# Designed miniproteins, single chains, continued (3), part 77

Each design is a single chain, and the fold is of that chain. pLDDT is the mean over its residues in the fold that is shown.

## One batch from the design tools (miniprotein)

Design m10661
Fold by ESMFold2-Fast:
Structure m10661 (fold): chain A 65 residues (1-65)
Amino acid sequence: SELEAALGFVQRTKDSIKSTPKLTKEEAIKNLDILLKSFEKQYSKDVYEEVKKEIEAFKKELEAE
Protein backbone atom coordinates (compact mmCIF):
# COMPACT_ATOMS: atom_id res chain seq x y z
CA SER A 1 0.00 0.00 0.00
CA GLU A 2 0.96 3.66 -0.26
CA LEU A 3 1.34 3.97 3.52
CA GLU A 4 3.50 0.82 3.76
CA ALA A 5 5.77 2.09 0.96
CA ALA A 6 6.14 5.52 2.59
CA LEU A 7 6.80 4.17 6.11
CA GLY A 8 9.24 1.61 4.68
CA PHE A 9 11.18 4.41 3.01
CA VAL A 10 11.21 6.39 6.29
CA GLN A 11 12.57 3.36 8.17
CA ARG A 12 15.33 2.83 5.58
CA THR A 13 16.20 6.56 5.82
CA LYS A 14 16.42 6.34 9.64
CA ASP A 15 18.64 3.25 9.35
CA SER A 16 20.88 5.00 6.80
CA ILE A 17 21.30 8.08 9.03
CA LYS A 18 22.13 5.93 12.10
CA SER A 19 24.68 3.87 10.10
CA THR A 20 26.50 6.85 8.48
CA PRO A 21 29.37 7.84 10.86
CA LYS A 22 30.33 11.07 9.02
CA LEU A 23 26.79 12.46 8.73
CA THR A 24 26.28 15.41 11.11
CA LYS A 25 23.06 15.99 13.07
CA GLU A 26 22.47 19.16 11.01
CA GLU A 27 22.88 17.29 7.70
CA ALA A 28 20.57 14.49 8.91
CA ILE A 29 17.84 16.99 9.86
CA LYS A 30 18.25 18.80 6.51
CA ASN A 31 17.90 15.47 4.64
CA LEU A 32 14.73 14.66 6.63
CA ASP A 33 13.23 18.08 5.77
CA ILE A 34 13.94 17.47 2.05
CA LEU A 35 12.30 14.02 2.33
CA LEU A 36 9.18 15.56 3.94
CA LYS A 37 8.85 18.09 1.08
CA SER A 38 9.08 15.25 -1.47
CA PHE A 39 6.48 13.17 0.39
CA GLU A 40 4.06 16.13 0.60
CA LYS A 41 4.08 16.27 -3.23
CA GLN A 42 4.18 12.49 -3.84
CA TYR A 43 1.67 11.02 -1.35
CA SER A 44 -1.89 11.67 -0.16
CA LYS A 45 -2.45 14.00 2.80
CA ASP A 46 -3.30 11.12 5.19
CA VAL A 47 -0.08 9.23 4.32
CA TYR A 48 1.94 12.46 4.51
CA GLU A 49 0.60 13.24 8.03
CA GLU A 50 1.62 9.77 9.32
CA VAL A 51 5.10 10.07 7.76
CA LYS A 52 5.46 13.61 9.15
CA LYS A 53 4.80 12.34 12.70
CA GLU A 54 7.49 9.64 12.30
CA ILE A 55 10.05 12.07 10.87
CA GLU A 56 9.35 14.80 13.46
CA ALA A 57 9.73 12.23 16.28
CA PHE A 58 13.07 11.09 14.78
CA LYS A 59 14.26 14.71 14.40
CA LYS A 60 13.55 15.27 18.13
CA GLU A 61 15.49 12.07 18.94
CA LEU A 62 18.48 13.34 16.93
CA GLU A 63 18.32 16.81 18.56
CA ALA A 64 18.27 15.23 22.07
CA GLU A 65 21.58 13.43 21.37
Scores: mean pLDDT 81

Design m10662
Fold by ESMFold2-Fast:
Formats: sequence, structure tokens, C-alpha cells
Structure m10662 (fold): chain A 57 residues (1-57)
Amino acid sequence: SAEKREKALKEAEELIRNEGLSLDEVAKILSEKYGFSFGEARFIAAQALQKLIEEER
């Protein structure tokens, strides 16, 4: 669902910003917690990183 993806995206941002986790580590957490495939979770993690980079402009 869209809500599930948005929640996962927000959590990915927190994991990257606060914990300094790699995209692969974030993807593993999201796939296990939300039931996304690793590829889908990895894409969400990449989107989160891109958003954080844009916010620091």
C-alpha cells in the first residue's frame, strides 16, 4: 500500500541519518519489517538517501 511505502521511506531516512547504515543494511531491515522484496526495499532506501541529499541544499 502507499501508506506502507511512505512509512518505510520515513524509517529509511531515520536509519540513514541517525545510524549511518548502508543502503543494503537499510534494505534488509525494510524487507524483513515491511515484507518488501530486497530489490523494492533497496529502491526505497535509495529514494530516502536522495531525499536527504536534496534537503541539505
Scores: mean pLDDT 83

Design m10663
Fold by ESMFold2-Fast:
Structure m10663 (fold): chain A 80 residues (1-80)
Amino acid sequence: SMISGPEFLRRYAERVPDPRQRELLLRLAEHVPESVKVAASSVDDLMALPEPLARALLAHELSKHVRSPEGRELLRQFRA
């Protein structure tokens, strides 16, 4: 099944142990278009990866969709 980019980020945020990463993911969800579609299974796929790799892959994918100045600043903070 497919879910929206924002819904994917909210579900993934619930699964991450770091509270700072969780907050950034929830805020980034506000800056991803609802038209972006992701497989619901991608949440479990990212959780199966080592954290540094999951973060790098997600940051790369988000960079294609996040266009607002506020979203770009949040993405910079997420990458750090």
Scores: mean pLDDT 87

Design m10664
Fold by ESMFold2-Fast:
Structure m10664 (fold): chain A 64 residues (1-64)
Amino acid sequence: EIEELAEKMAAVLLSEAGLEAKGELLKQMADFIKEMLEKGESMQTIIEKGKELIEKYKKTGSLL
């Protein structure tokens, strides 16, 4: 299911960045990945944009 894939991808990306894959942060990242998957974006593009959001979060404390 697309939701399960998005949540799994979000958890992996957050964990690889040294962040806890839980709560609102996990939900926001999973929602972003789900939206990109539903738009038909490539896996490579989704990972790249996800990493950009994580870098923004590390600088600002917010994914958005």
Scores: mean pLDDT 80

Design m10665
Fold by ESMFold2-Fast:
Structure m10665 (fold): chain A 74 residues (1-74)
Amino acid sequence: DLLEQLSSPDPETRRQAAAELGSLGPEEASEERIRALAKALSDPDTLVRIVAGEALREIGGELARRALREALAA
């Protein structure tokens, strides 16, 4: 479960999950998945943040744009 992996204590697992969610594209981008990626933008691991941001940019849409805007404003 990719959403469960995004909450893993292992940052490598979280990076892989974020990348896989992005690779699924907009057809698989449920609100739940977008919110999970948005949370990953605040991850303590820099690579998790980068990958989550890339995934949200690939997905697009208002919810994803809002998450990215909030992260960039911080």
Scores: mean pLDDT 78

Design m10666
Fold by ESMFold2-Fast:
Structure m10666 (fold): chain A 89 residues (1-89)
Amino acid sequence: SLSEKLIQKMLEKFREALEKLPGLSQEEIDEMLSTFEEALNIMLNNTKLSPDEKAELQKRLQEVLKKLKEKNAPQWLINEVESMLTYIG
């Protein structure tokens, strides 16, 4: 679908940015991208999460945000994650 193509393009852009950051393993990059893919799918499909699912995703996004700030990630990437957090609640 068009939304699936958009998600894949966004994930490609995120991967490129993450690979430029110092001290991230491939496993950490893949984990972050998995979290972004889950958040993007929820946002694009306006999926309703259970309270437990919401809390788990919020926790994972907060941990990603913390690592990105510690690694001095580009502001646009930080803004994208903050937008995901705001949408999820």
Scores: mean pLDDT 87

Design m10667
Fold by ESMFold2-Fast:
Structure m10667 (fold): chain A 53 residues (1-53)
Amino acid sequence: MWKATLLAGEVKTLDVPEDMDVLRTSAGLTTLVHFPKGKHTVYAPVDTTYTQA
């Protein structure tokens, strides 16, 4: 299962192995985000978790 965690204030490049739907949880809010295969640079204003849906 693909998962990435960012701490508050972190910028991170996520390397996504295949096209996938990801649950992004930030400040208690969970949203569905589609990540195409490849590298995606993301910023977390608060602790944030990305988990493969």
Scores: mean pLDDT 84

Design m10668
Fold by ESMFold2-Fast:
Structure m10668 (fold): chain A 93 residues (1-93)
Amino acid sequence: MAEKIEQLEAKLKEAEKKLKEAMIKIAEELDKSYVEQVKKLPIEALKELIEKLKEGVKAGSLKKIEKLVEEAAEYKKQAEELEAELKALKEKA
């Protein structure tokens, strides 16, 4: 169990890193001044920001931003699924 927990924690960290990288790319496309702010945001704030961006993208933003938002949303889902699996394993241990 310890090795599986360690592997899941590593995957979660990688998913969170990819989420942050995708958000930085979105910030670069919108306005480079937001890049510094995005880098400093906690993961929970990034998850909330993605939900708001998904709503805004449907209202007629650039196709490139739409694709980046979809990529970021996928990493958010992966991180949430890994968090749920880690919680379930820790409760069983």
Scores: mean pLDDT 75

Design m10669
Fold by ESMFold2-Fast:
Structure m10669 (fold): chain A 79 residues (1-79)
Amino acid sequence: MLSPLELLKLAQQGEVLDTGTLADGTHYTLYKYKDSYYILSNRPLSEEQINEIADKHNIKISSYEQVEAYGAYVTRIDP
C-alpha cells in the first residue's frame, strides 16, 4: 500500500504526461517517475484500459501492479 508521503512524492516529482477520461467515465492522470510509469485514477482500471493508456503514449508494458490508496487507484507500469 502506498503511503501518503509516497503519493505526495509522485505528485511533486513525477512528470505529468497525460490527463483524461475513459469511455466509462474514469478520470486518470499518467505520470512518468524515474524508470516507471504511474496512472492515478478515481476507479480501478481494467487490463484493457491500462493497455489503452500505455499504447497512446508508446509505453511497453513488461508488468503492472494496481493498488487502492486513500479512495484513489494507483497503477504502476514497468516498461
Scores: mean pLDDT 80

Design m10670
Fold by ESMFold2-Fast:
Structure m10670 (fold): chain A 66 residues (1-66)
Amino acid sequence: MTLDEVLKLKVGESANYTLTKSGPLAKPPKGFEMYVNGVKIPDGYDGFLYLLRLKVGDVVELKKVS
């Protein structure tokens, strides 16, 4: 998934991305919810801890909510 594909999402649409490398992801941009392997990533410190545990093969979904 490219940044351009994410920017074209309408409210209620989702884009999925499979991780090709290990490491922390940036927090979701304003107006998006982030899901990893179907689990919603919480805001704040708890969300940060989930993002640190991501590995190659994990499926990230970005859903536009506003």
Scores: mean pLDDT 68

Design m10671
Fold by ESMFold2-Fast:
Structure m10671 (fold): chain A 89 residues (1-89)
Amino acid sequence: MPEDVIEPLSPEEKAEFLKLFKELAKKMLELFKKYLSEEEVKEAEEIIEKMIELLEKWARGEISEEELEEKIEPYVKKLQKLMEKVKEK
């Protein structure tokens, strides 16, 4: 039975999350441009574009939250590694 205390996200909430993620991604890229090489910034841009693509598919109901989590995880890990480099500088 669905005993989940957390209701599934509505299409409007998914759209708002995607918008928020895009805004955060833009700010992260500005930070990366200050502390990382041009090559690392390009890698971050490619990672973010792939993450946004997956989130858009999820927001449209084309993929499940489980599939999103599985497919986005390697990009999140790569992005975290770039963030660690920023923090060291």
Scores: mean pLDDT 78

Design m10672
Fold by ESMFold2-Fast:
Structure m10672 (fold): chain A 78 residues (1-78)
Amino acid sequence: SMLDQIVATGVQAVKEGADPVAVMRAAGDEALRLVKEGKASKEQAIAALDTLTDQLIALGADPAALQAVRDEYIARLA
């Protein structure tokens, strides 16, 4: 899916030295766009952001910073 590609692209960007918080914000903005355009459900977008958050934390990103950004986007999806 487009959400799966956003997750995969975000993980790869962080592996290549991108800032995890910036990657999470870019992914969150794209997930919101897909939901607004009817191309993804809110549930699918939340699941993708949770998956990206977990994978970026596994790569050594700050859990508190990533979870704060995730929670901001989940609230905007509500």
Scores: mean pLDDT 89

Design m10673
Fold by ESMFold2-Fast:
Structure m10673 (fold): chain A 71 residues (1-71)
Amino acid sequence: MKAREVAEEARKLAEEAQKAGHTDFSRELRLIAGRIEARYEVAQKLNDPKLEEEAAEEGRRDIERLVAEHH
């Protein structure tokens, strides 16, 4: 999964959480999305697809862990 797609998933989950009144969960998801986006920006500047893959993998793990923690 591409880093941008993982960040978009985190933002979508954050919007759903906010809509449901889970403000803290939504805020944490937005922080994860921002972190992925920052790493993606670095990968783009360096033109390094491996850094983008790493950003996506770390972001995916962070989302999965956070979702499990709040369920």
Scores: mean pLDDT 82

Design m10674
Fold by ESMFold2-Fast:
Structure m10674 (fold): chain A 94 residues (1-94)
Amino acid sequence: SAMDEALAEAERLLALLRRQFATFDTWSDEQRLRAVEFAAGLARALIDEFADNPRVQALVRELLALMRELAARETDPAVRAHMEALVAELEAHL
């Protein structure tokens, strides 16, 4: 189905993000923030379109776990606080 194809593509994108984030510690604060904002945008889109789907719930939880991992590795306290706020906002919608 179109939904199954969209979810499979989102799962591939998450795998790609995990590979890219292997070099996260070498990125600028702006690049790190953009990566987290991108992950947050993906999670929000999935919640808005497919909230009742168990695969979406699982995928969003994996995205939130990844965002928390990135926030824990962030050295700038203001950027980290912003990342943590995005995670908290998205968790409120689950």
Scores: mean pLDDT 78

Design m10675
Fold by ESMFold2-Fast:
Structure m10675 (fold): chain A 80 residues (1-80)
Amino acid sequence: SQSDRDALRRGARDVLAYLEQNPNTSSQELADLLNSYADELSTSHPRAAQFFRDMAIQAENGLSADEMRTMMRLVLRALE
């Protein structure tokens, strides 16, 4: 839905901004951040919440902050 798309765009921008200010964020810190976004969105925007859950799993599996920045930029581009 448009509402899920807007929530996803906002969350992706927030995650990207955090990672640009905190380039040495650990995989665990990144997973915790992404899970907190998923929890916040779980009731109102379940599809956006699922996306951030999936990204948290990628971070838990060792996806770097650099790779996550690249993924968030691609998501934001896709949402244009």
Scores: mean pLDDT 85

Design m10676
Fold by ESMFold2-Fast:
Structure m10676 (fold): chain A 69 residues (1-69)
Amino acid sequence: MTKEDLIAAAREVEAALGRKLDSAEDVLAEAKERAKALLEQVRKNGENDLKEVEEQVERELKELEELLE
């Protein structure tokens, strides 16, 4: 998961809601929900890769949080 993937997920949510996300904190909150869904998907399809995906997701979320500070 990259920053661009999280932004793309936020854009999909904006389109579905008919409303733009107004702040970086709103984007981060949506990104966390998307990351949770992705982890569940990976868990269902291949538990052997779960740790790698989890570490990647945590790294991307940490980068986003650093950008807000």
Scores: mean pLDDT 62

Design m10677
Fold by ESMFold2-Fast:
Structure m10677 (fold): chain A 65 residues (1-65)
Amino acid sequence: PTPFEMKAGEIMQRIMDLSVTRGLSMPQALSELTGLSLSEASRLVDKLNRGTLSQEEVDELYKRI
């Protein structure tokens, strides 16, 4: 796996862990982890699930978690 793939995987893992443990949706979990608005978190979660996040978006999310 590339560093990019590893970062994306860790972001997904942290979202999933928080979603399961606190009963949050994936966008709510990402919003709580990063401080981003729910609308921005929803957009980024959709991209993450589709595998369409840019390297810049992955790096910014990874920095915040």
Scores: mean pLDDT 86

Design m10678
Fold by ESMFold2-Fast:
Structure m10678 (fold): chain A 98 residues (1-98)
Amino acid sequence: MRDQARALLDRLRALLHRLLKRASSSQVPAIVGLILRVIGLEVDLDLGADLATILSEARRVAEALLELARRENDTGSVREAEALLAELSRLQQQLRSA
């Protein structure tokens, strides 16, 4: 489960970097802030932080990414963010049943 959480954080960070390269200058600070939040979550995961907390925070970042992608009319990033949110929800459900 931790390896799956790490893989989702890596995908979330990669998607944020892609959005950053295509973003309007006004959205750059918000996207950079989200990238730094994901890096912090990756560090916390490596230090043994609680998975439920990490997945909850990753979900908040993915929701913010989805809103930014919609504002940029980046249909590809919207679809990828929605897929990441679905996979995060699945992991959160698995964690609650474990």
Scores: mean pLDDT 85

Design m10679
Fold by ESMFold2-Fast:
Structure m10679 (fold): chain A 69 residues (1-69)
Amino acid sequence: GSPEELRRLVGPAGVALLEREYGPIVAVLGVEEHDGLLVITALTADGRRLTVVADRDGNILAVEAEEVP
């Protein structure tokens, strides 16, 4: 998916927080729902994979960053 998909899920403030910490988001690789939470996989411009856990209201609850080989 597009970076705009992430903005719809976590809002502009959520995207701004993620991009401040991890750099620009270039792609959304997947969105899954588990137990009422959204699990979003995104790719940063520097090649990191982010796993973002958010609630249905767009509040970011957890972020895990992994370097892509």
Scores: mean pLDDT 82

Design m10680
Fold by ESMFold2-Fast:
Structure m10680 (fold): chain A 61 residues (1-61)
Amino acid sequence: SAYEQGRRAGLRNADIEIERYGDVTPYAPSPGPESPPSSRQATLGAAEALKERYQEDLKKK
């Protein structure tokens, strides 16, 4: 689904941020190589995935 595709793209972008910067930081995230589709569901999935990664990183600290 578009939501799942967006979520996958969001997780990929978060993983790239962690790999590049050593953690997921609250400053503007780097755009990843995969953009989600323009649908609202895909955007929601990507946003939720990024929020989860930020929360995980904050918990680690």
Scores: mean pLDDT 58

Design m10681
Fold by ESMFold2-Fast:
Structure m10681 (fold): chain A 88 residues (1-88)
Amino acid sequence: GKEKIKEKLQTELKFSEELVEELFKASELKDLAEKAKAAYEILKKYPELTVEQLRKALGLALRLYREGIEEAGPLASVYGMLISHLEG
């Protein structure tokens, strides 16, 4: 589950281990406002993140969620928030 997602984010999207851990921490937050704040803080810490990379990450997360990896659902929500912050 989670380990397979981490591997794909690092190998296919070239995300650092630190970024992947921050993304999962944000995805595990239950409060929507806290999750949005965590997403904003990720963008401040990782200004190199592009909309293109995040759209690829969102697509990957949605595919893995449909394949039964439950942890990918909340992660897709975080990517949506990151994209919204960059495009807003």
Scores: mean pLDDT 83

Design m10682
Fold by ESMFold2-Fast:
Structure m10682 (fold): chain A 74 residues (1-74)
Amino acid sequence: SLEEVEERVLRLLRKAQELMDTGSPEARAEVQRIVDEAVRRLAEAHAQGKTPEEILRILDEAERRLDEVAARQA
């Protein structure tokens, strides 16, 4: 649903911000690249008229990549 997409976007942004605040310079650079890629893919999905389910898959992939950055910092 659209509400689920909005909640997932907010969750992604919160995770990215936490990693930007606590991470190494290398981790911050990787987080910025992940966010930039997610924004690009979301813009493309919107332009192509993709479903909320497709948008959620893009958000899931970005969140997974942020979680991998967090795991490497532990």
Scores: mean pLDDT 85

Design m10683
Fold by ESMFold2-Fast:
Structure m10683 (fold): chain A 72 residues (1-72)
Amino acid sequence: SSKKQQYLIQQAQDFLDNLDSVVDAPDSVVQQMKDSLQQAIASGDPDAIFQAMIDIAVYIMKQAIDKTIARR
């Protein structure tokens, strides 16, 4: 459990560091999701960290899909 928690925290920090290179422009929703993920990391709850990462990843994926559809 502790090893999984450390792994998730490292993955979440790396994910946050790379977010600005993945998102073209500042988005208030993305910023709110970043804040939620930072709070989850601070809590040390692996379930909260995992859920926050999924939520932002799904949002980014939907934005990428929507941009692709709009260009067709």
Scores: mean pLDDT 75

Design m10684
Fold by ESMFold2-Fast:
Structure m10684 (fold): chain A 80 residues (1-80)
Amino acid sequence: IAAPTLRVVGQNDEVTLIAVFDADGRLLASALIDREGNIVAEHSEAPGEVTLTAEREGDKIRVTATYKGASSSLVVPRPA
């Protein structure tokens, strides 16, 4: 099974919006992540199958998506 793809949809000075897609381009989940790496809102099209985690790493935020045992990570600049 192919790893999910993460994309930045938008960012302002407080939050980053990311979306997660499968290999066919189908939306699996989306999340709003604050400047400290907290997921403040989440939507899932596959509840229980996709897992999102986020962590602040200095001036960056690392987001990891896991779907059916396969993982991908995206590192984005921290909102400022």
Scores: mean pLDDT 83

Design m10685
Fold by ESMFold2-Fast:
Structure m10685 (fold): chain A 86 residues (1-86)
Amino acid sequence: DEVERLRAQAIGLLDGVSADAEIHGDKEAATLAEKARQLVESGENVDEAIELARKIYEIASKIDPVTARKARGALEALEKLRELLK
């Protein structure tokens, strides 16, 4: 199922962002990534998860390129997920 695949991909990437942010001491980015992950896992609000992912990507771009790539990947997965749920 493409919906389940994209949801799992977004969760995995957000977990990666949270872990990388904690290593770099960015507790705000780690907390936002965890909140976005919980929204994706529950399926409660994909639009809110996307807005959080955009904010996380902006913060992650200041941490390092690997974290930024993971955050961008999560955002892209969530945007595709939203399109499939229309």
Scores: mean pLDDT 84

Design m10686
Fold by ESMFold2-Fast:
Structure m10686 (fold): chain A 105 residues (1-105)
Amino acid sequence: MQLEYSADLVPKGETSVGAPLNDPELMKLAKEIEKEVLKEFPEVKSVHIRPVATSGVGFDISVISTDLDVARKAIEFARKKLEEKLGVELEFINEQVVDLDAVFR
């Protein structure tokens, strides 16, 4: 009944992400965007955005929803908001969908 849609947001041309970053400003921005996603998409159960090490600015992002199309729209909304706030172009890599009901039985 629940699924998780996850991806990494990276600068154009990047193919991998490094360790989580404890950057206070990026963490604050991530939490503000999480709040905006939940306000825009009430069908989303949770959203998690974590700064990660890249050649520039990057984020790990995941959305839990009962609807895959809603989860995809929510992640795209978050990417667009992060691009707007940071003035950078970000691409999705490592996109995956996990059926949480199948994982927990």
Scores: mean pLDDT 80

Design m10687
Fold by ESMFold2-Fast:
Structure m10687 (fold): chain A 69 residues (1-69)
Amino acid sequence: MTEVIKVLDEKHVVINAGKSQVKVGDKVRITVDGKEYEGTVTAVSPTGSHVELKEPADVKVGDKVEIIE
């Protein structure tokens, strides 16, 4: 399952999807307390990726992530 593994700030998180699963520019949705927030992958590593959210959200480690592209 793809999820948030680190929160950097209100708009920047790290997810457990790496280079084999996502590319820079891919869109993701993060579910925070039942509300969906859109983000874009900005950087990719072998084991994880950086995501910038479109709007600030109270994201927590373990929040669900859906890759939509």
Scores: mean pLDDT 82

Design m10688
Fold by ESMFold2-Fast:
Formats: sequence, C-alpha cells, structure tokens
Structure m10688 (fold): chain A 80 residues (1-80)
Amino acid sequence: MKEEFEKLIEEARENVKRLRDAIDAGAPPETVAELMREALENVVRAIKLALKSNDPELQKKATEVAKEVAEAFRRYRERR
C-alpha cells in the first residue's frame, strides 16, 4: 500500500508538471483537459489509499498534490 501510494503521488506530480508545461506552451484545450483528467485520476487514487491507510501524513501529501492540480487549472483560466 505505501509503495503504491508513493508511486501514485510521483505519477500525479509528474502529470501536474506536464500539465503546467502544456499550459505554458499554449497547448490546445483538448490536450490540457486530457492531462488534467490524468492528474485528477492519480490524485483520487492516492486519496483513496491515504484514507484506507488512516495515516495523516499520507492524507496531507495527497491533499497537497490535489491543491497543485487545482492551482494549475486556476492559472490556465487566468491566462485566458
């Protein structure tokens, strides 16, 4: 479970980085939407594992990555 959680957090953060890079490069809306979907899927899976583990530190890390996805989306809207 912890190894799965760490992998999901790493994948989610990599997806957030790709999302930010795509937004900065002016990628089409369909590309941004797909990258956001991938990031959110990994974040949701990480949150589910964190809740199942009942570990407050894992829950905090999952919440932090969720905030990073939300911030990237807010930046995308502000640039339009």
Scores: mean pLDDT 79

Design m10689
Fold by ESMFold2-Fast:
Formats: sequence, C-alpha cells, structure tokens
Structure m10689 (fold): chain A 68 residues (1-68)
Amino acid sequence: SKEEEIVDRAVEAARTLIEHLGYSREEARKVLEFIIRYLGEKYGLTEEQIKRVFEEAVARLDAELAAA
C-alpha cells in the first residue's frame, strides 16, 4: 500500500540520519515527519491516513532503535 511505502521510506531515511550521519533521534524524527507530510500530500492521503502513517513510522523507528 502507499501508506506502507511511505512508512518504509521515512523510517529508512530517519535510521540513515541517525546511524550514518550522527543525527539525534529528535532531529531524525523531524525529518521523518516532513517526509511523511510531503509524500502523504503528494499521494492524496487524508489527514487521518497521514496521522496513522506517522504513528506507525514512529513506533517502527522506536522499536528498531531499541533493538540496536
């Protein structure tokens, strides 16, 4: 789905910023938010869909960082 594609892209970008470029979790989260808003609007997602994508992406990022 487009929602899953956006989650995957946003989380990958945020992880790259943290793991390879030395970004803080807070800074990477801001970038993740911008990516989700941009792609969500581009793909015609509703505000409710954008919110769900953001919640899922944050949860996935948090889980992946906790596992590292």
Scores: mean pLDDT 84

Design m10690
Fold by ESMFold2-Fast:
Structure m10690 (fold): chain A 90 residues (1-90)
Amino acid sequence: SEALRHMMEAGVHVLEAAVLRHIMKHSTLSPEEKKEILKRILGLLKEALRHAQKALELARKAGDAKLEAEAEAEIEALKREIAEVEEELK
């Protein structure tokens, strides 16, 4: 399924962002280095959001109610996480 492929790509970007969060939490970093990592996290989460939104579009078109619900939940989670990262960058 093309929709499932997009959900998998969203998941990969979320995992990459989580790895960067882990590095940031467990490393002695300057404020400038932390901001650069947060910018990278933001970029990954925004790319994940694009994939999740495409998965939702394709799931709706295919009538895949389960994948539609999973994509909607992922979109809402990603929107919350993006807002948190954007606040950290202020």
Scores: mean pLDDT 91

Design m10691
Fold by ESMFold2-Fast:
Structure m10691 (fold): chain A 92 residues (1-92)
Amino acid sequence: SLREELEAAMAAVLADPNPSPEQLLALAELALRYAREALREGDVEGAIYALTVAAEVVDLARRHNYPQEVIEELERRLLEVRRLAQETLARA
């Protein structure tokens, strides 16, 4: 399931002392895909989990000095995750 993939990706990133920008971008993309599925299914718990992953990605990015282009792409994906999750919560 997307939830299991997202949880595994999150665990892998958290276990890495120096996660790459590519790993964080991939995690953010997976969270975005999961947020879209949560919206389709009306999955409130899933929406909350997607927000939790988004918050962790922001926290990780703040601890590393990534290129500006990576930060901008992360912010774009995470803003979309937040919008989709908020829409799911609003329909609950």
Scores: mean pLDDT 84

Design m10692
Fold by ESMFold2-Fast:
Structure m10692 (fold): chain A 65 residues (1-65)
Amino acid sequence: SKEEEALEKIEQALVEAGVDPDLARNTARAIVRLPSKEAQRAALRAVGEQFGIPDEKLEEAIAKL
């Protein structure tokens, strides 16, 4: 599903940025459960900046939302 693809892409981007796998998966799930796509994108951008996800990888993950 689209949601599963988004979740997997966000988790992968976080793990590649050095985030713990359990934290990455819980963070990805929290983001995709937000009530709007606008909230999901805003949260993903904030998390990406916090953990140092490269802009290119962050935009790829945002595109899956």
Scores: mean pLDDT 85

Design m10693
Fold by ESMFold2-Fast:
Structure m10693 (fold): chain A 98 residues (1-98)
Amino acid sequence: MLDEAIEAIRAGDDERAVELVKKLTPEQKEELMRIALTLGRYELALKIFEQADEKTPEMYALYAEALIEMGKKEEALKVIDSAPEKTPYLEALKKRIE
């Protein structure tokens, strides 16, 4: 459940958090990525995205934002350009990494 994954992140158990991602809905995975970003756990946000079997448009934006925060701007641009849907959030992120 989402709460168990959040507690794993708080405990520093990234391996447990990533394993629990498989049991979450796409919207719950999106929320978990948002929490990881808020806590500065950028590498964890990337792992959550990579383990997700189904990805929402918001998850692509959160993944790109994590890459930007890590200084991986070229990788972030590639993710934005490859996203199936170009949301206003993704377009705003693209402008940030000019």
Scores: mean pLDDT 81

Design m10694
Fold by ESMFold2-Fast:
Structure m10694 (fold): chain A 79 residues (1-79)
Amino acid sequence: MREEKARKLEEEARRKLAEARALIEQSKATGGKYLEQAKQAINEAMQYSGELSVADSEKGAEMMREVVALAEEYKAVAA
């Protein structure tokens, strides 16, 4: 069912988004030690958000907006 797939994708996207956010904060505290892990988590959140947009376009767009915001934060920390 579309709703079950959307729920699972939303949960995975939220999980990866939270992981990426935590890794960015750790990277700020540790002088960039976790930047590679943060980049990977952002990429995975982007994939889940993209798939979510096919199952639930509104939720997918919301999650993708958060992914883009975190990617910009990552670029600022990585620079």
Scores: mean pLDDT 81

Design m10695
Fold by ESMFold2-Fast:
Structure m10695 (fold): chain A 83 residues (1-83)
Amino acid sequence: SSEELIKQVEKEGENAIKAIEQGDIEAAKQHILNIVDIALSTDDPRVLETAKEELMRILKATEDKEVILLAIGGILLVIGMLL
């Protein structure tokens, strides 16, 4: 359900922030990829908007260049899906 996907995206976002706080860049990247995979699996604008919000939150929490580029790529992809 869309409600389950929203909760899953929120959990992945929470886990990405925790990984960034702990310096676990590879885990942070994996959680971002999980958010992107969920976004690609749905056409529900509520899930897509939640994915965009969580990716933007991750972007604000990190200074790592690879995490920044991955988050930006995810945001642009989700925006494209909302058009």
Scores: mean pLDDT 90

Design m10696
Fold by ESMFold2-Fast:
Structure m10696 (fold): chain A 71 residues (1-71)
Amino acid sequence: GAAAAEAEKRAEHGAKQAGDMARGAALYLGLEVKRIETRADENGAEGIATTEGGTVVASWSKETGGSVRLV
């Protein structure tokens, strides 16, 4: 149905934004990005950038808000 299609588009957009944020944060820190992984659902999105200096995680959810972390 139309509602399911809208939810899917929203999740795809969220995944792209989270991935772009993780990449941008890694590049801002001067880290070489080796891999980007993204996921999203109706409740949030996560982007994971694997670098030579560690993993940059950009995540957002309605409950926890937005965060960017180097781990």
Scores: mean pLDDT 79

